# Designed miniproteins, single chains, part 80

Each design is a single chain, and the fold is of that chain. pLDDT is the mean over its residues in the fold that is shown.

## One batch from the design tools (miniprotein)

Design m2946
Fold by ESMFold2-Fast:
Structure m2946 (fold): chain A 65 residues (1-65)
Amino acid sequence: SEVEELIKQIKEAVERGDLERALELFNQLLELWGTLSEEERREHEPLVIEATELLIEAVRRAEEE
């Protein structure tokens, strides 16, 4: 799944501290998300929420350090 691949890449970018790349990948995920059916969104919603929370936390930590 392209959604799962993008989420994996976002997590890897966050782990590397590459927030610019993580945000770029997240924008690609949002563009893809807008093209998906309701069924496809429901299937992947937990993974997208997890990726979003990780990205928000990473941005907050970068601002604190």
Scores: mean pLDDT 81

Design m2947
Fold by ESMFold2-Fast:
Structure m2947 (fold): chain A 95 residues (1-95)
Amino acid sequence: PPPPSEEEREKLEELAREPVERLRERAERLAELIAEKKGEREAAIVYTAENIRLVGELIEAEFALSSEGLEAARRVLERGAERLERLLEEREREV
């Protein structure tokens, strides 16, 4: 396929904005809860790990955009966000 256009890249960034903000806020709340119960170092490790996971999902969405196009990138982003939300929910229940 041809390389993604600037318009397609901008659309993917727009699609990612709300899920990224929501997931980051949720990771911050989890980190605050862990800090209160287990300490600041453990909270920092967890917060860093969740941000690495989020970046990984964004990279996969960008790869899908380049190889399969915007609709494939949207599906990858949506599945990634759902997966990360489930993982955060499980970790919140364990704290």
Scores: mean pLDDT 84

Design m2948
Fold by ESMFold2-Fast:
Structure m2948 (fold): chain A 96 residues (1-96)
Amino acid sequence: MDPEEFEREVFEAIALIALSVGKIAAKRAGYDEVVELFDRIADVVRANPEAAKEILELVTKYIPELDKAFKEGNKDKALEIAQKLLEEVERIASRA
């Protein structure tokens, strides 16, 4: 395995871990629709590992907004943010 392929696998793993943390937070809050969206985002990452670094950067930007929505108990805002994240992740994957 070359260093570039290894770096790609590392970014994929980190992105999937970040999404798993978000899914756990959503599941604990009882936001099953948000859990489903995180699963769909994770599926896009697994199907498009070449985009994993850009997707991870995007996910990281949304973390503070998602954390605020969960802390405020705002299911509608959490759902809106997760839907927007999925749309942007799909857009990144479509360019790869």
Scores: mean pLDDT 83

Design m2949
Fold by ESMFold2-Fast:
Structure m2949 (fold): chain A 86 residues (1-86)
Amino acid sequence: MTLEEILEELKKNLEAAEKALEEAKRSGSASEDELLQMETSLALAKIFIEDPEKAKELLERIEERAKAAGSAEGLREAMEEVLAEL
C-alpha cells in the first residue's frame, strides 16, 4: 500500500464517519455506544488531517517500519503507537 492510498483511505474514513455521525444523531437510529465510537474515530482522523506535515512524517515512519519489518504486524504496532500519542 502506498502513502497516497493510506491518505486517501484516511480521508474517506473521516468523511464517512462524519456523515454517519451526523445522520445517526439526527435519526436517533444509533446507540449511545455507537455514537461514542464514531466520535472517537472522527476525532482521531481529524487530528491526523489537521496537521498534514506531522501526519505525513508519521505515515512515512510507519511505512518505513513496515517495509523494514516486511510484515503487517510491524505496521499495526506503528499505528497503535501513533494513535496512542495523539
Scores: mean pLDDT 66

Design m2950
Fold by ESMFold2-Fast:
Structure m2950 (fold): chain A 73 residues (1-73)
Amino acid sequence: NQEVIDELRRILSGLDEETKEKLIQALRDGYITADQLSEKAGLPPETAKKVSEILGKNIRDYGDAVRLVREAI
């Protein structure tokens, strides 16, 4: 869904490359809650909450989460 990808791109645009790579790895490892994304990928807490909410509403499995975030980066 293009709208979801565009929103994720806006949210993630302020992150450095290392943080983006850690986010992809955390999602591959099955971590998706705001607290987990903040801890594992180093996302700011507010950013982690927004990402977690968008993914939780739009994915069927963790593979979808990885796909959406990868398209947004």
Scores: mean pLDDT 84

Design m2951
Fold by ESMFold2-Fast:
Structure m2951 (fold): chain A 77 residues (1-77)
Amino acid sequence: MSREELDREVRRALGEMAAALFARIHGATQEQLDRLVELLDKAETDEELNEIIRAVFSASTADEALKQAEEVLEKLK
């Protein structure tokens, strides 16, 4: 694989892990999971992905995590 292909694959795997953790830690509904996947799909950089992962770990609720992730993506745009 090219380095760019490998980097994209790693980011995809990290995104999938973040979604799985979101479901397990916060008991996220399918609607909340769909919103997280939408935000992960919009994350084109490692910085954006890392901030979404931080939101999932630091937030006390699924809705709070989604709000924090959305706010971060808007700021990094």
Scores: mean pLDDT 75

Design m2952
Fold by ESMFold2-Fast:
Order: C-alpha cells, then structure tokens, then sequence
Structure m2952 (fold): chain A 66 residues (1-66)
C-alpha cells in the first residue's frame, strides 16, 4: 500500500530529524524512495514523493520545536 509506505517513511524521517540524526533521515528518505519504486512508482515520481516527505517532516520538526 503506497499510503502505508509513505506514512511509515515520513514517521521514520521525522524520528531521525527529531533525534538530530540527519544521516539517518537521509537513509530513511532513500529507503522510502526504493520502496516506492518496488511498488511500481516511477523513479521520477518516487524522487518527488520522497523529497516532499522529507520537506514535510523538516517543517513539522520546526513547528514542534517552536
């Protein structure tokens, strides 16, 4: 399920960013991208989704720390 993969990926990226683990966050983004491609999402679309998830997680961390 694409929605479950995106939700799980977003949670993992958020957890790493909250912990200050930027390298872990980057690995989580790459894992999300790979899982989306495995589900039949095009590489281009997977890249866009993974980037959007990372940006959303970063924004949420900034909001939660304010």
Amino acid sequence: DRHSVVARGGSRVYDHLVAGDEEGARRAVEELRRRLVDLGVSPEEADRIARAVYESARTQVEIDRE
Scores: mean pLDDT 83

Design m2953
Fold by ESMFold2-Fast:
Structure m2953 (fold): chain A 68 residues (1-68)
Amino acid sequence: SEIEEEMRKEVNRLRSLAEGAEALATMMEVTDPEKGEEYRRKAEEERRRAEEEAERVEEEARRKIEEE
């Protein structure tokens, strides 16, 4: 269904963003420790936001599917 496709795309987008931030933070910790600490903090915030948003998107999609 269109709802499931949109949900999948949004959840995958959010996960990719969080994973990218995490990978960048890990790389920066090796090349520039001070900068890496800042990127690590931002990556943790992005991960939390992505997880919360993904749960919201999944819950909304589930409700819409049940209404069908």
Scores: mean pLDDT 80

Design m2954
Fold by ESMFold2-Fast:
Parts: sequence; structure tokens; C-alpha cells
Structure m2954 (fold): chain A 68 residues (1-68)
Amino acid sequence: SEIDELIEKYRDEDGRITPVLAYALLLREYGLTRQQAVELIKKYRDADGRITVEQAKELLEEAKKLKP
């Protein structure tokens, strides 16, 4: 799926997405505002500040609902 392709492209060696790459993706691919992107990243990041594949899928589904 489109979401799976984006996750594969942006994941690091640990299989997680960094906040910086998630932020760029949300702004460029989903057209979200900076505030919306920051709030979603804070909501879905884990204890060490990264976003797991499962959390990334939930984040991108929520972002899709906010798309203009």
C-alpha cells in the first residue's frame, strides 16, 4: 500500500522512523501544517523518541483524515 511504501522509504536500520523524517513526510506528502505535524509526532513517538512501524501506520492514517 501507499502507507507501507512510505514507511519502507523512511525507516531507519532499527525499523523505526525518525521524527525529522516523519515531519518532512507529513508536510510534503500530506500537506499538514507544522503544528499538526509536531502534535502527531509527539502523540505517536515511543519512549526513546522514535516512531515504530505500527505507530507510523496509525500516525499516517490520522494524518490522512486531516488532509485538505
Scores: mean pLDDT 76

Design m2955
Fold by ESMFold2-Fast:
Structure m2955 (fold): chain A 101 residues (1-101)
Amino acid sequence: SEREKALREIAELVGKAVGNLIKAAQATPEEREQYIAEVKENIDKLRELKEKHKDDPRVQRLADAAIEFIEEGLKNIDKLKDPEYLDEFVERLARRIAEAR
């Protein structure tokens, strides 16, 4: 269904954003800007999915949860260098996604 496709696209975009956040955390200052730009592109694509499915409350909730979580990651990039913080961050992502379903 169109909903199932949108939910899969949200999951893919979240995975890409988290991967880019981790890369940004490990990167040199010069390389970090590129990975941050990729994360922002992933957020923009999530917002486009929200607009495309504006009448679907489930897509709206999951996209909002994803955007909020990714934006939290952007604000805390330096903390993602800590493996313990990264593990807690990923666990919180799983919980937020489960709560939004």
Scores: mean pLDDT 85

Design m2956
Fold by ESMFold2-Fast:
Structure m2956 (fold): chain A 99 residues (1-99)
Amino acid sequence: PTEEQIEADVLVALAYIYLTLARNAIEKGDFDGAIEALENAKKIVDELQERFGVPKELAEKVKSALDKAIEAARKGDRETFLKYLDEAEKHLDQLEKAL
């Protein structure tokens, strides 16, 4: 692996960590913490798109799912939040395979 590939892999790992932090926050009823974690995950997806040439289509699918999860959290809708968090994770898996 190149240094660039290792850096991309670390960013993907950080995105997964933020998705896990968001899930843990929502389980505790911390909607604000869940939103902050997903906003951080979204910034990492933007960086992956800008620096490492991930397909725009896959990056937009991850960000769209994250935005819908954030909106659900703002409404206090835990069930819809978890649905879109799972969708974001699936699209992030596809994005990782495209790196």
Scores: mean pLDDT 89

Design m2958
Fold by ESMFold2-Fast:
Structure m2958 (fold): chain A 62 residues (1-62)
Amino acid sequence: SPEEALRAALVAKGFTPEGAERVVQLLRDKGATDEELQRAADEINQAKSLDEAKLAVVRAVN
């Protein structure tokens, strides 16, 4: 699922499982669609560092 893809991407870049769950929940609470979650997962997977992954999360939320 897009939620599982996003959790896996976040954990792979250095987020804790609990941190990854909070990011998914935050995006859903803001009305993110499955397509938006998949796009966020793809962008996070392309990040070269934890800081780049954090910036991708900020972009997805805003």
Scores: mean pLDDT 86

Design m2959
Fold by ESMFold2-Fast:
Structure m2959 (fold): chain A 54 residues (1-54)
Amino acid sequence: SMEEEYAKRAAEEKERRARLDEIGKQTSVDQAGKIAYEEELRRLRERRREALAK
C-alpha cells in the first residue's frame, strides 16, 4: 500500500521541517520573516494533507 511509502516521506519531511523550524527561529527577527516562514510551513502541511486525502 502507498501508506508505507508515504510514511517514509513523512519522516523525511518531519526532519526537514525541524531544520526549517530551527532556521526560522534564527532568521525570523522581524515580522516579515516570521510571516513568510509560517506561510511556507502551512504550504507544506497543505501538500501533505492533499497527498493523504488523495
Scores: mean pLDDT 71

Design m2960
Fold by ESMFold2-Fast:
Structure m2960 (fold): chain A 56 residues (1-56)
Amino acid sequence: NAMKRKEADEHLEKAVQYIKEGKVKEAIEHMKRARELYGISPEEVAERVKKLLEEE
């Protein structure tokens, strides 16, 4: 479902932004939501966040 993927992408982007701001608790909540929407493991969502932080 493209809409679910879009929502997951938005949560992933917010998690990256909160990490950059030092708001770890907010980042974790958005990572949890993105993981649920993507249907991936916590390890996979953490790796995606890490790659986005390295590129930006």
Scores: mean pLDDT 79

Design m2961
Fold by ESMFold2-Fast:
Structure m2961 (fold): chain A 66 residues (1-66)
Amino acid sequence: SMREIVEAQFDRVRRVLLKGVSKEDTQKLGSLLRELIEALRAGDAEKVRELADEINRFIAEVEAKL
């Protein structure tokens, strides 16, 4: 479900933030999570999936710097 996708993304972001991410990357992750919640509230399943993919790609980039 869209809710399960959103919950999984919040868990992923929480885990990477605990590793000591930069302020800039933290702000970008926060913005992506806000957009994800807005897409969920709008019932836009395609946008939820696109944002989840963007979050996953960005987390991979952030983890490569740690």
Scores: mean pLDDT 87

Design m2962
Fold by ESMFold2-Fast:
Structure m2962 (fold): chain A 66 residues (1-66)
Amino acid sequence: MEYRVTLSGSVERQIGIVLRLIGDPNVEVERLGPNEYRVTLSGSEEEIEAIVEELRADPNVTVEEI
């Protein structure tokens, strides 16, 4: 599944989110802009849903399926 992830808030918060995603072997991250990323999630449906829910819970993160 592919998602567009847009980050807002402080640089420190944005770095934390990017490091979380890059550290996951089931996640591929491509930078589209200064605060916009294409995120490709692999693995089980449960694993994908858990990551998407985690990201959507952060008020500084916008997640859109593409």
Scores: mean pLDDT 80

Design m2963
Fold by ESMFold2-Fast:
Structure m2963 (fold): chain A 69 residues (1-69)
Amino acid sequence: MKEVDLTFEEAREMVRKVAERLGIDLSDEEIEALAFNAAVNGLSEEQIESMVRAVANTRAAKAAGEDAA
């Protein structure tokens, strides 16, 4: 049977909890985008943590004027 590890709502809550634990403040759009990716791709909690960190790091790099394209 196909098992959905995360619903969109569960993914959204997990993203919020992960962001809070990591001390990362995400916008509503970032939370929704990460939750959608997690739900659609069936991401694990570890993968969600990696994505949250990547988003925060990308924002920090952009704010610092570093463009690592």
Scores: mean pLDDT 73

Design m2964
Fold by ESMFold2-Fast:
Structure m2964 (fold): chain A 57 residues (1-57)
Amino acid sequence: SSAVEAALAAFEAEEEERFRRLREGLVRAGFDEENAERLAEEVLRLDREYVLKVAEK
């Protein structure tokens, strides 16, 4: 439905923003760019896996 599509689009947009902020924060904390990107992706993947599976139910 359009409501589900809108909610998913909003979640995806916020996920992109969180990725950018987390990656930038990790680089500022002393992680190199490659490790910061990988860590940010893994954190968001785990958060998405946990939150989405719980929220969809």
Scores: mean pLDDT 74

Design m2965
Fold by ESMFold2-Fast:
Structure m2965 (fold): chain A 91 residues (1-91)
Amino acid sequence: MKEIIEGEILLAFGLMAYSLGDYDLALEKIEEAIKILEPLAEKGDAEAQKALAEAYYALAEIYEKQGKLELAEEYRKKAEEYLEKAKKAEA
């Protein structure tokens, strides 16, 4: 699906920015990826659910680095929820 590829590419760019220490760019690209992946994941797409879990985990790590601990915990929990959904969809 065209949309999932776009979401995965944006996520990859966000993760690369995060690894380079550019947290502002990482947040921007990861949030763009989430906007694309979230409706696909809600429709039960296991690939989108995995990508969304990775995106939420990355947001949690970035917010933790910024001292936004409550927000980091919220996104870490969302990441775990989507990872479990993806495992069930593939089983």
Scores: mean pLDDT 83

Design m2966
Fold by ESMFold2-Fast:
Structure m2966 (fold): chain A 98 residues (1-98)
Amino acid sequence: SEVDRIERTLRRAVEGLREMIELAKKGAPKDEVIERLQALFDEVKAELPSLKEEIDKLYKEAIERIKTGSQEDIVETLRELLRRLTLLFNDEIEKAKK
């Protein structure tokens, strides 16, 4: 059930990030993207408290890049966040399977 919980949380995070990437491609403002990221990561951290520190680090790095970067950099920042989050969760899934 721990593997199932991690996999469900990853699917939710991936879905949320993909939705934000589509919104950013359509020109959604930085504040809307940041608000949606805050909501998604609060949800993800609540489901996986054991990964809270790693998730917080990824989130804070992404938010800082969105705040300081160009509007066009938002999509690339979200794609990089999706990639790094997927790697983190897949590592935890593999550890939970042992």
Scores: mean pLDDT 83

Design m2967
Fold by ESMFold2-Fast:
Structure m2967 (fold): chain A 63 residues (1-63)
Amino acid sequence: SALEADIAALKAAEGEAAIEEARAAALDPSASVARVVGLALRLVALGLTEEALEILRLAEANE
């Protein structure tokens, strides 16, 4: 149904926005560890565990 497609599109858009926000925080030297970890946990909650691990590795590499 159209509703299933709309839900899938909204989830995909939410996931992409969450990845972008987390990546920006991971690259921001003024961002707290708690903020970066919180955003990575949001990615895990969205089913984006691999992306969450990439964000945490990116933050560690830029610290």
Scores: mean pLDDT 81

Design m2968
Fold by ESMFold2-Fast:
Structure m2968 (fold): chain A 80 residues (1-80)
Amino acid sequence: MASEEEKKKAKEVAKKVFEEDLKVLAPLSNEEQIKILEEVIEKTKEYLEKHKDQPSAVSIGMKEYIKLIEEEIEKLKKEL
């Protein structure tokens, strides 16, 4: 199982990736951002389901990443 240090690093990486993704998506409409983010969640959930028997720092980071994206989708939907 992943160490506490690896879990912390994985969550920090997930947050940084999320922040960079938002900067890239910022010029797009809220509708386009939602579509892209929903596709990212779907693919990430498929990866986690495929690898659910192999819990790792990566899976912890991906779960944090999904949570951040889901929160952003809710915010974008409120602006529609």
Scores: mean pLDDT 79

Design m2969
Fold by ESMFold2-Fast:
Structure m2969 (fold): chain A 55 residues (1-55)
Amino acid sequence: GAVEWAVREAEAAAKERGVEAGLEAARNSQHMLLALGFPEEVAEEALRAAEEAAR
């Protein structure tokens, strides 16, 4: 789902370019989900899970 996608993006960025890049990918994923019309709750949950995965 949307949360799992955001987690994978953040993990991949963090592994390749470090934690800061992973956190940026998490935030970009939140913005992308909102732009695609996902509910704010889903975008917020995706950000939280992705930020945790980036660490």
Scores: mean pLDDT 85

Design m2970
Fold by ESMFold2-Fast:
Structure m2970 (fold): chain A 55 residues (1-55)
Amino acid sequence: SMEASEAGRKAVEAGRAGDWEAAREAAQRLGDITGPAAGKVALASAERAHRGEDG
């Protein structure tokens, strides 16, 4: 869904910027929409983006 895609994108962008409050909020939203595993994956993706590991 667009809402889940937007939440995932926001988590990655917030993580890249080092805004962990926003990253956790976006990951939590994705978890609420799709399930807790998706929220955990979104947080992991945010951490990778912060480290510059996402390309």
Scores: mean pLDDT 80

Design m2971
Fold by ESMFold2-Fast:
Structure m2971 (fold): chain A 82 residues (1-82)
Amino acid sequence: MIDERIKKLEKLLEENPESARVWLQLGIAYLEKGEYEKAIEYFKKAIELDPSNREAYRFLAEAYEKLGKTEEAEKYRQLADS
């Protein structure tokens, strides 16, 4: 269940708040839940901690596309391929 996954990831984040991977996984969980604005916040934090993570840019593009923000989605897709 998505909510149980989020709870486990939140506990991991309390133990390691600088883990780009945990921020990324929380973003993915919120994206799956349909909470696109929250997913964007978590993906941006993952990128802040690890700007080389192309996967985070890909998920950011997907979240923006789900919100109908086509221009932002295209920008982040290009960054993922850079």
Scores: mean pLDDT 84

Design m2972
Fold by ESMFold2-Fast:
Structure m2972 (fold): chain A 82 residues (1-82)
Amino acid sequence: GLEEAERLLEEVQRITDEAVRLAREGGLPPEVILEAEVLEGMARISYGVGKAAKDYEFAKRMLEKQKRAAEELLRRIRELAE
């Protein structure tokens, strides 16, 4: 539903914000920051499309994939920042 899609978008944004913060603190290449920004942008588009179409199952499915990608990016950054 709408609330679940909104929650997933917020979770993707939180994870990508943390990824950007750690990448900057760790002095990682700007391409890593760009990956996080692109992923957050894709999450916003998925939510927007789902909201416009009133297809929250589509939004949820796309946002779950984007959340997994964001978690994977954050995991890679944490390994590099240690």
Scores: mean pLDDT 86

Design m2973
Fold by ESMFold2-Fast:
Structure m2973 (fold): chain A 80 residues (1-80)
Amino acid sequence: MSEEERLKLLAEIGKVLFDLRDAGVTDKDEWIAAIEERLKDKLTPEQLEALREHLRSIPDDATLQQEVDAIKAALDELLG
């Protein structure tokens, strides 16, 4: 994945997170599923599972910024 593709993907994920938060979605499983739906064609099954584990480690009461930062960190680790 190119740096430009990664940046676009991160922006799309950020929008999904914002929309979910604005809608009051607090179910972490739905939140993770929405993120995975955006990434399933870009990541291997192994990378998706690693991302899922990283997302599960985010506190349920995390701010939008903390959620975005955690996803960015996970993508940087997985996509290198």
Scores: mean pLDDT 74

Design m2974
Fold by ESMFold2-Fast:
Structure m2974 (fold): chain A 73 residues (1-73)
Amino acid sequence: MSEEELKREIARALVDIELGLAKSAYRQGKKEVAKELIERAKEFADQAYKDGLISPEDYEEIKKRIEEVEKEI
């Protein structure tokens, strides 16, 4: 795995972790915490895309996943 591949994998993993925490917070009745985690996931995805860490296709997949979770909370 190259350093660039590793950075891409880390970027995806961080978004997934934040989305998982958001769902968990929502299930526990912590709606504001869930919304903050969704916002952080969006900011991280946007930054990763701007920095060239993820492809346009990766960015579209991540945004769609964030939107799906956001609709659940």
Scores: mean pLDDT 81

Design m2975
Fold by ESMFold2-Fast:
Structure m2975 (fold): chain A 92 residues (1-92)
Amino acid sequence: NIEEDIKLLEEAKENVRKAIDYINQGKVDEAIKYLEEAIKLLEKTSNPNQKAIDLLKQAIDYLKQGNFAEARRLALEAIRLIDKEIEKLKSK
């Protein structure tokens, strides 16, 4: 269901944006919570975007290491992949 997949992707993207806001505030536990929720939402899509999921998992690992710059970079890259997938689905 394309409409449901778009909804899940938009929700995942919003959770990643919230995580980035928390990374910018140095709130690691909140950032991880929102990244984990984004991963769950992506996994519920009909064809999970494994590259985006892997980037978010790596972002969590970098947050646990205190590397906020790399975590933020990976989270932003995941948003770009999610945006491209939404655009592709909407063009069908």
Scores: mean pLDDT 90

Design m2976
Fold by ESMFold2-Fast:
Structure m2976 (fold): chain A 81 residues (1-81)
Amino acid sequence: MKEEIEAYLDELLAKHPELAARLTDEQRQKIIDFLIKLYEEYKLSFEEVRTVLEKILAAVASGERTIDQVIEELEKLIKGE
């Protein structure tokens, strides 16, 4: 799963080079770790994980949210908080 998540993230970043240039290795790893957590702990399907990744990248691309803020908000929604 990790390799599949990394490959899909790389594919999306190739389509959005402006966003790829702004992401640090630490931020990229935080996204990957969160998506793995969704798959392994929350039992989301790969298609659901892909949808979450697309939402994270869209929110970050808007410039209004940081990666940490988007991850926190999505995790609260998934937990039902």
Scores: mean pLDDT 77

Design m2977
Fold by ESMFold2-Fast:
Formats: C-alpha cells, sequence, structure tokens
Structure m2977 (fold): chain A 90 residues (1-90)
C-alpha cells in the first residue's frame, strides 16, 4: 500500500531528524515492506542505509545502499554514501 508506505517513510524521516535512529530504522523497514517494487522502495532503502550509518551500523548501511543501487545503478549520491560506509570499516 503506497499510502501506508508514505506514512511510514514520513514517520521514519521525522525520527531521523530527531536523532532517533533506531526508531527511524523501524519505520523505514515498514516502508520497504509496504512499498513493494516502486520508487518508494528505492527511497526507503537509501534512507534505511543512512539511518544505519548514523547508528554506527556500517555493515547494515552497506547492505541497504547496495539494495538502493540495485534499483538505481547510476545514482552517484548513493554510490558515494556506499563508499563512505565502506571506509568506516577500515
Amino acid sequence: DIEKALEALVKGSVAYAQGKYDEAIKYFEEAIKLAGNTPLAYMAYRLLGEAYYKAGKFDEAIKWYEKALSLAPNDEQVRKLLEEAKKKKE
């Protein structure tokens, strides 16, 4: 359901802006579940990666950035975020 996916994405974004990264992760995971194979899934994968990165969970951030790139392979911004997350593991 696209409407419910958007509601979850908005709630996750509010939690992210408040520094509540674990709460943001839960909402972005719900958004992915509801978005299916739509552009909202791409946005949710990217935002989930960013929330995991902020939470210091770099392996998870890498996983979700790679999922985002699978939907939009030419997204230079997500590619840069992926490289930054990989550098944090060095």
Scores: mean pLDDT 84

Design m2978
Fold by ESMFold2-Fast:
Structure m2978 (fold): chain A 55 residues (1-55)
Amino acid sequence: GALEEEYKRLKEEGDKIDAEAARAAALGDTVRAQELAQRGREIGKRLKEIEEQLK
């Protein structure tokens, strides 16, 4: 359904953001790492909301 499709899209986006955040942190770019971490938290919150709706 639409929620399952949104979940898959957000999961892929979140994985990409996590990889970029890890790279930024490894390079010492703390500002970029913090910005990406914030975006990752927003995606994680939405994923949790969808998981609760799919139960």
Scores: mean pLDDT 84

Design m2980
Fold by ESMFold2-Fast:
Structure m2980 (fold): chain A 55 residues (1-55)
Amino acid sequence: SAELRELAERAGVSVEQVEGLLTLAREMGRDVALQYGVREAGLSREEAEEILALA
């Protein structure tokens, strides 16, 4: 989707990484996905929260 692509470009990650983060949020919850995004994907807290607003 265009929205996922724009978020990926702004955060400096791939669309697949954005989709993976949203999948993680649906399966394990928002807090787990937020921690993963910041710690493992190299996202800022604000970038991770913006992506997770779509979950």
Scores: mean pLDDT 80

Design m2981
Fold by ESMFold2-Fast:
Order: structure tokens, then sequence, then C-alpha cells
Structure m2981 (fold): chain A 67 residues (1-67)
């Protein structure tokens, strides 16, 4: 099982990779940092499922702002 910190880091890496694959490399690092912060916060409130939902929200918001 992953610690909250390990899960947050893996979610941040996934968001970074997704944004780079979409051509948004310039915002990938900032979105990854935000994903770590938001996923850790969400994990404290609702566990790993909440952390994953937080990562998806950060990814979607980053794409929306980049459009």
Amino acid sequence: PLSPEELAERLAEAVKTSLKNLGYEDIADEAAKKTREESLRAYREGGPEAAQLAAVKVLNEAIKKAE
C-alpha cells in the first residue's frame, strides 16, 4: 500500500505526464506541484479515492486554463 505522500507523488507524476503528452509542457511542473498539495489535502479528508479525484480536478483545470 502507498503512503499518502507516495500516492500524491504518483498522481503528480501522472498529471505531469498527461500534460506533456498533450503539449502543455510549460505548465506541467506547476500542475504537478498543485496535484501533490491538493491530493495530500484530499487524502486527509476522504482517503485515496478523494486524492485521485483531486488529481483529476487539477488536471482538468490546468487543461481548461491552457485552452
Scores: mean pLDDT 84

Design m2982
Fold by ESMFold2-Fast:
Structure m2982 (fold): chain A 68 residues (1-68)
Amino acid sequence: SLPEAVIPEPPENPEIREKYLDELGRVSDELVARLEAGEITPEEAIEMLQRAADELYQKAVEEEKRRL
């Protein structure tokens, strides 16, 4: 796992939360693989994960609002 990444609190809707966490986990795994391969630095990996988390959270929040 990547340290120091600021990840927003997951959405309250369980279905949307699971989708958000699954996608975030996929991105995290890809970044860890690239970090281990020496393609990116730990700092770049953290920045990319934070950006991905923010983007995915925004999409999850919009989906949750559509279902309310």
Scores: mean pLDDT 76

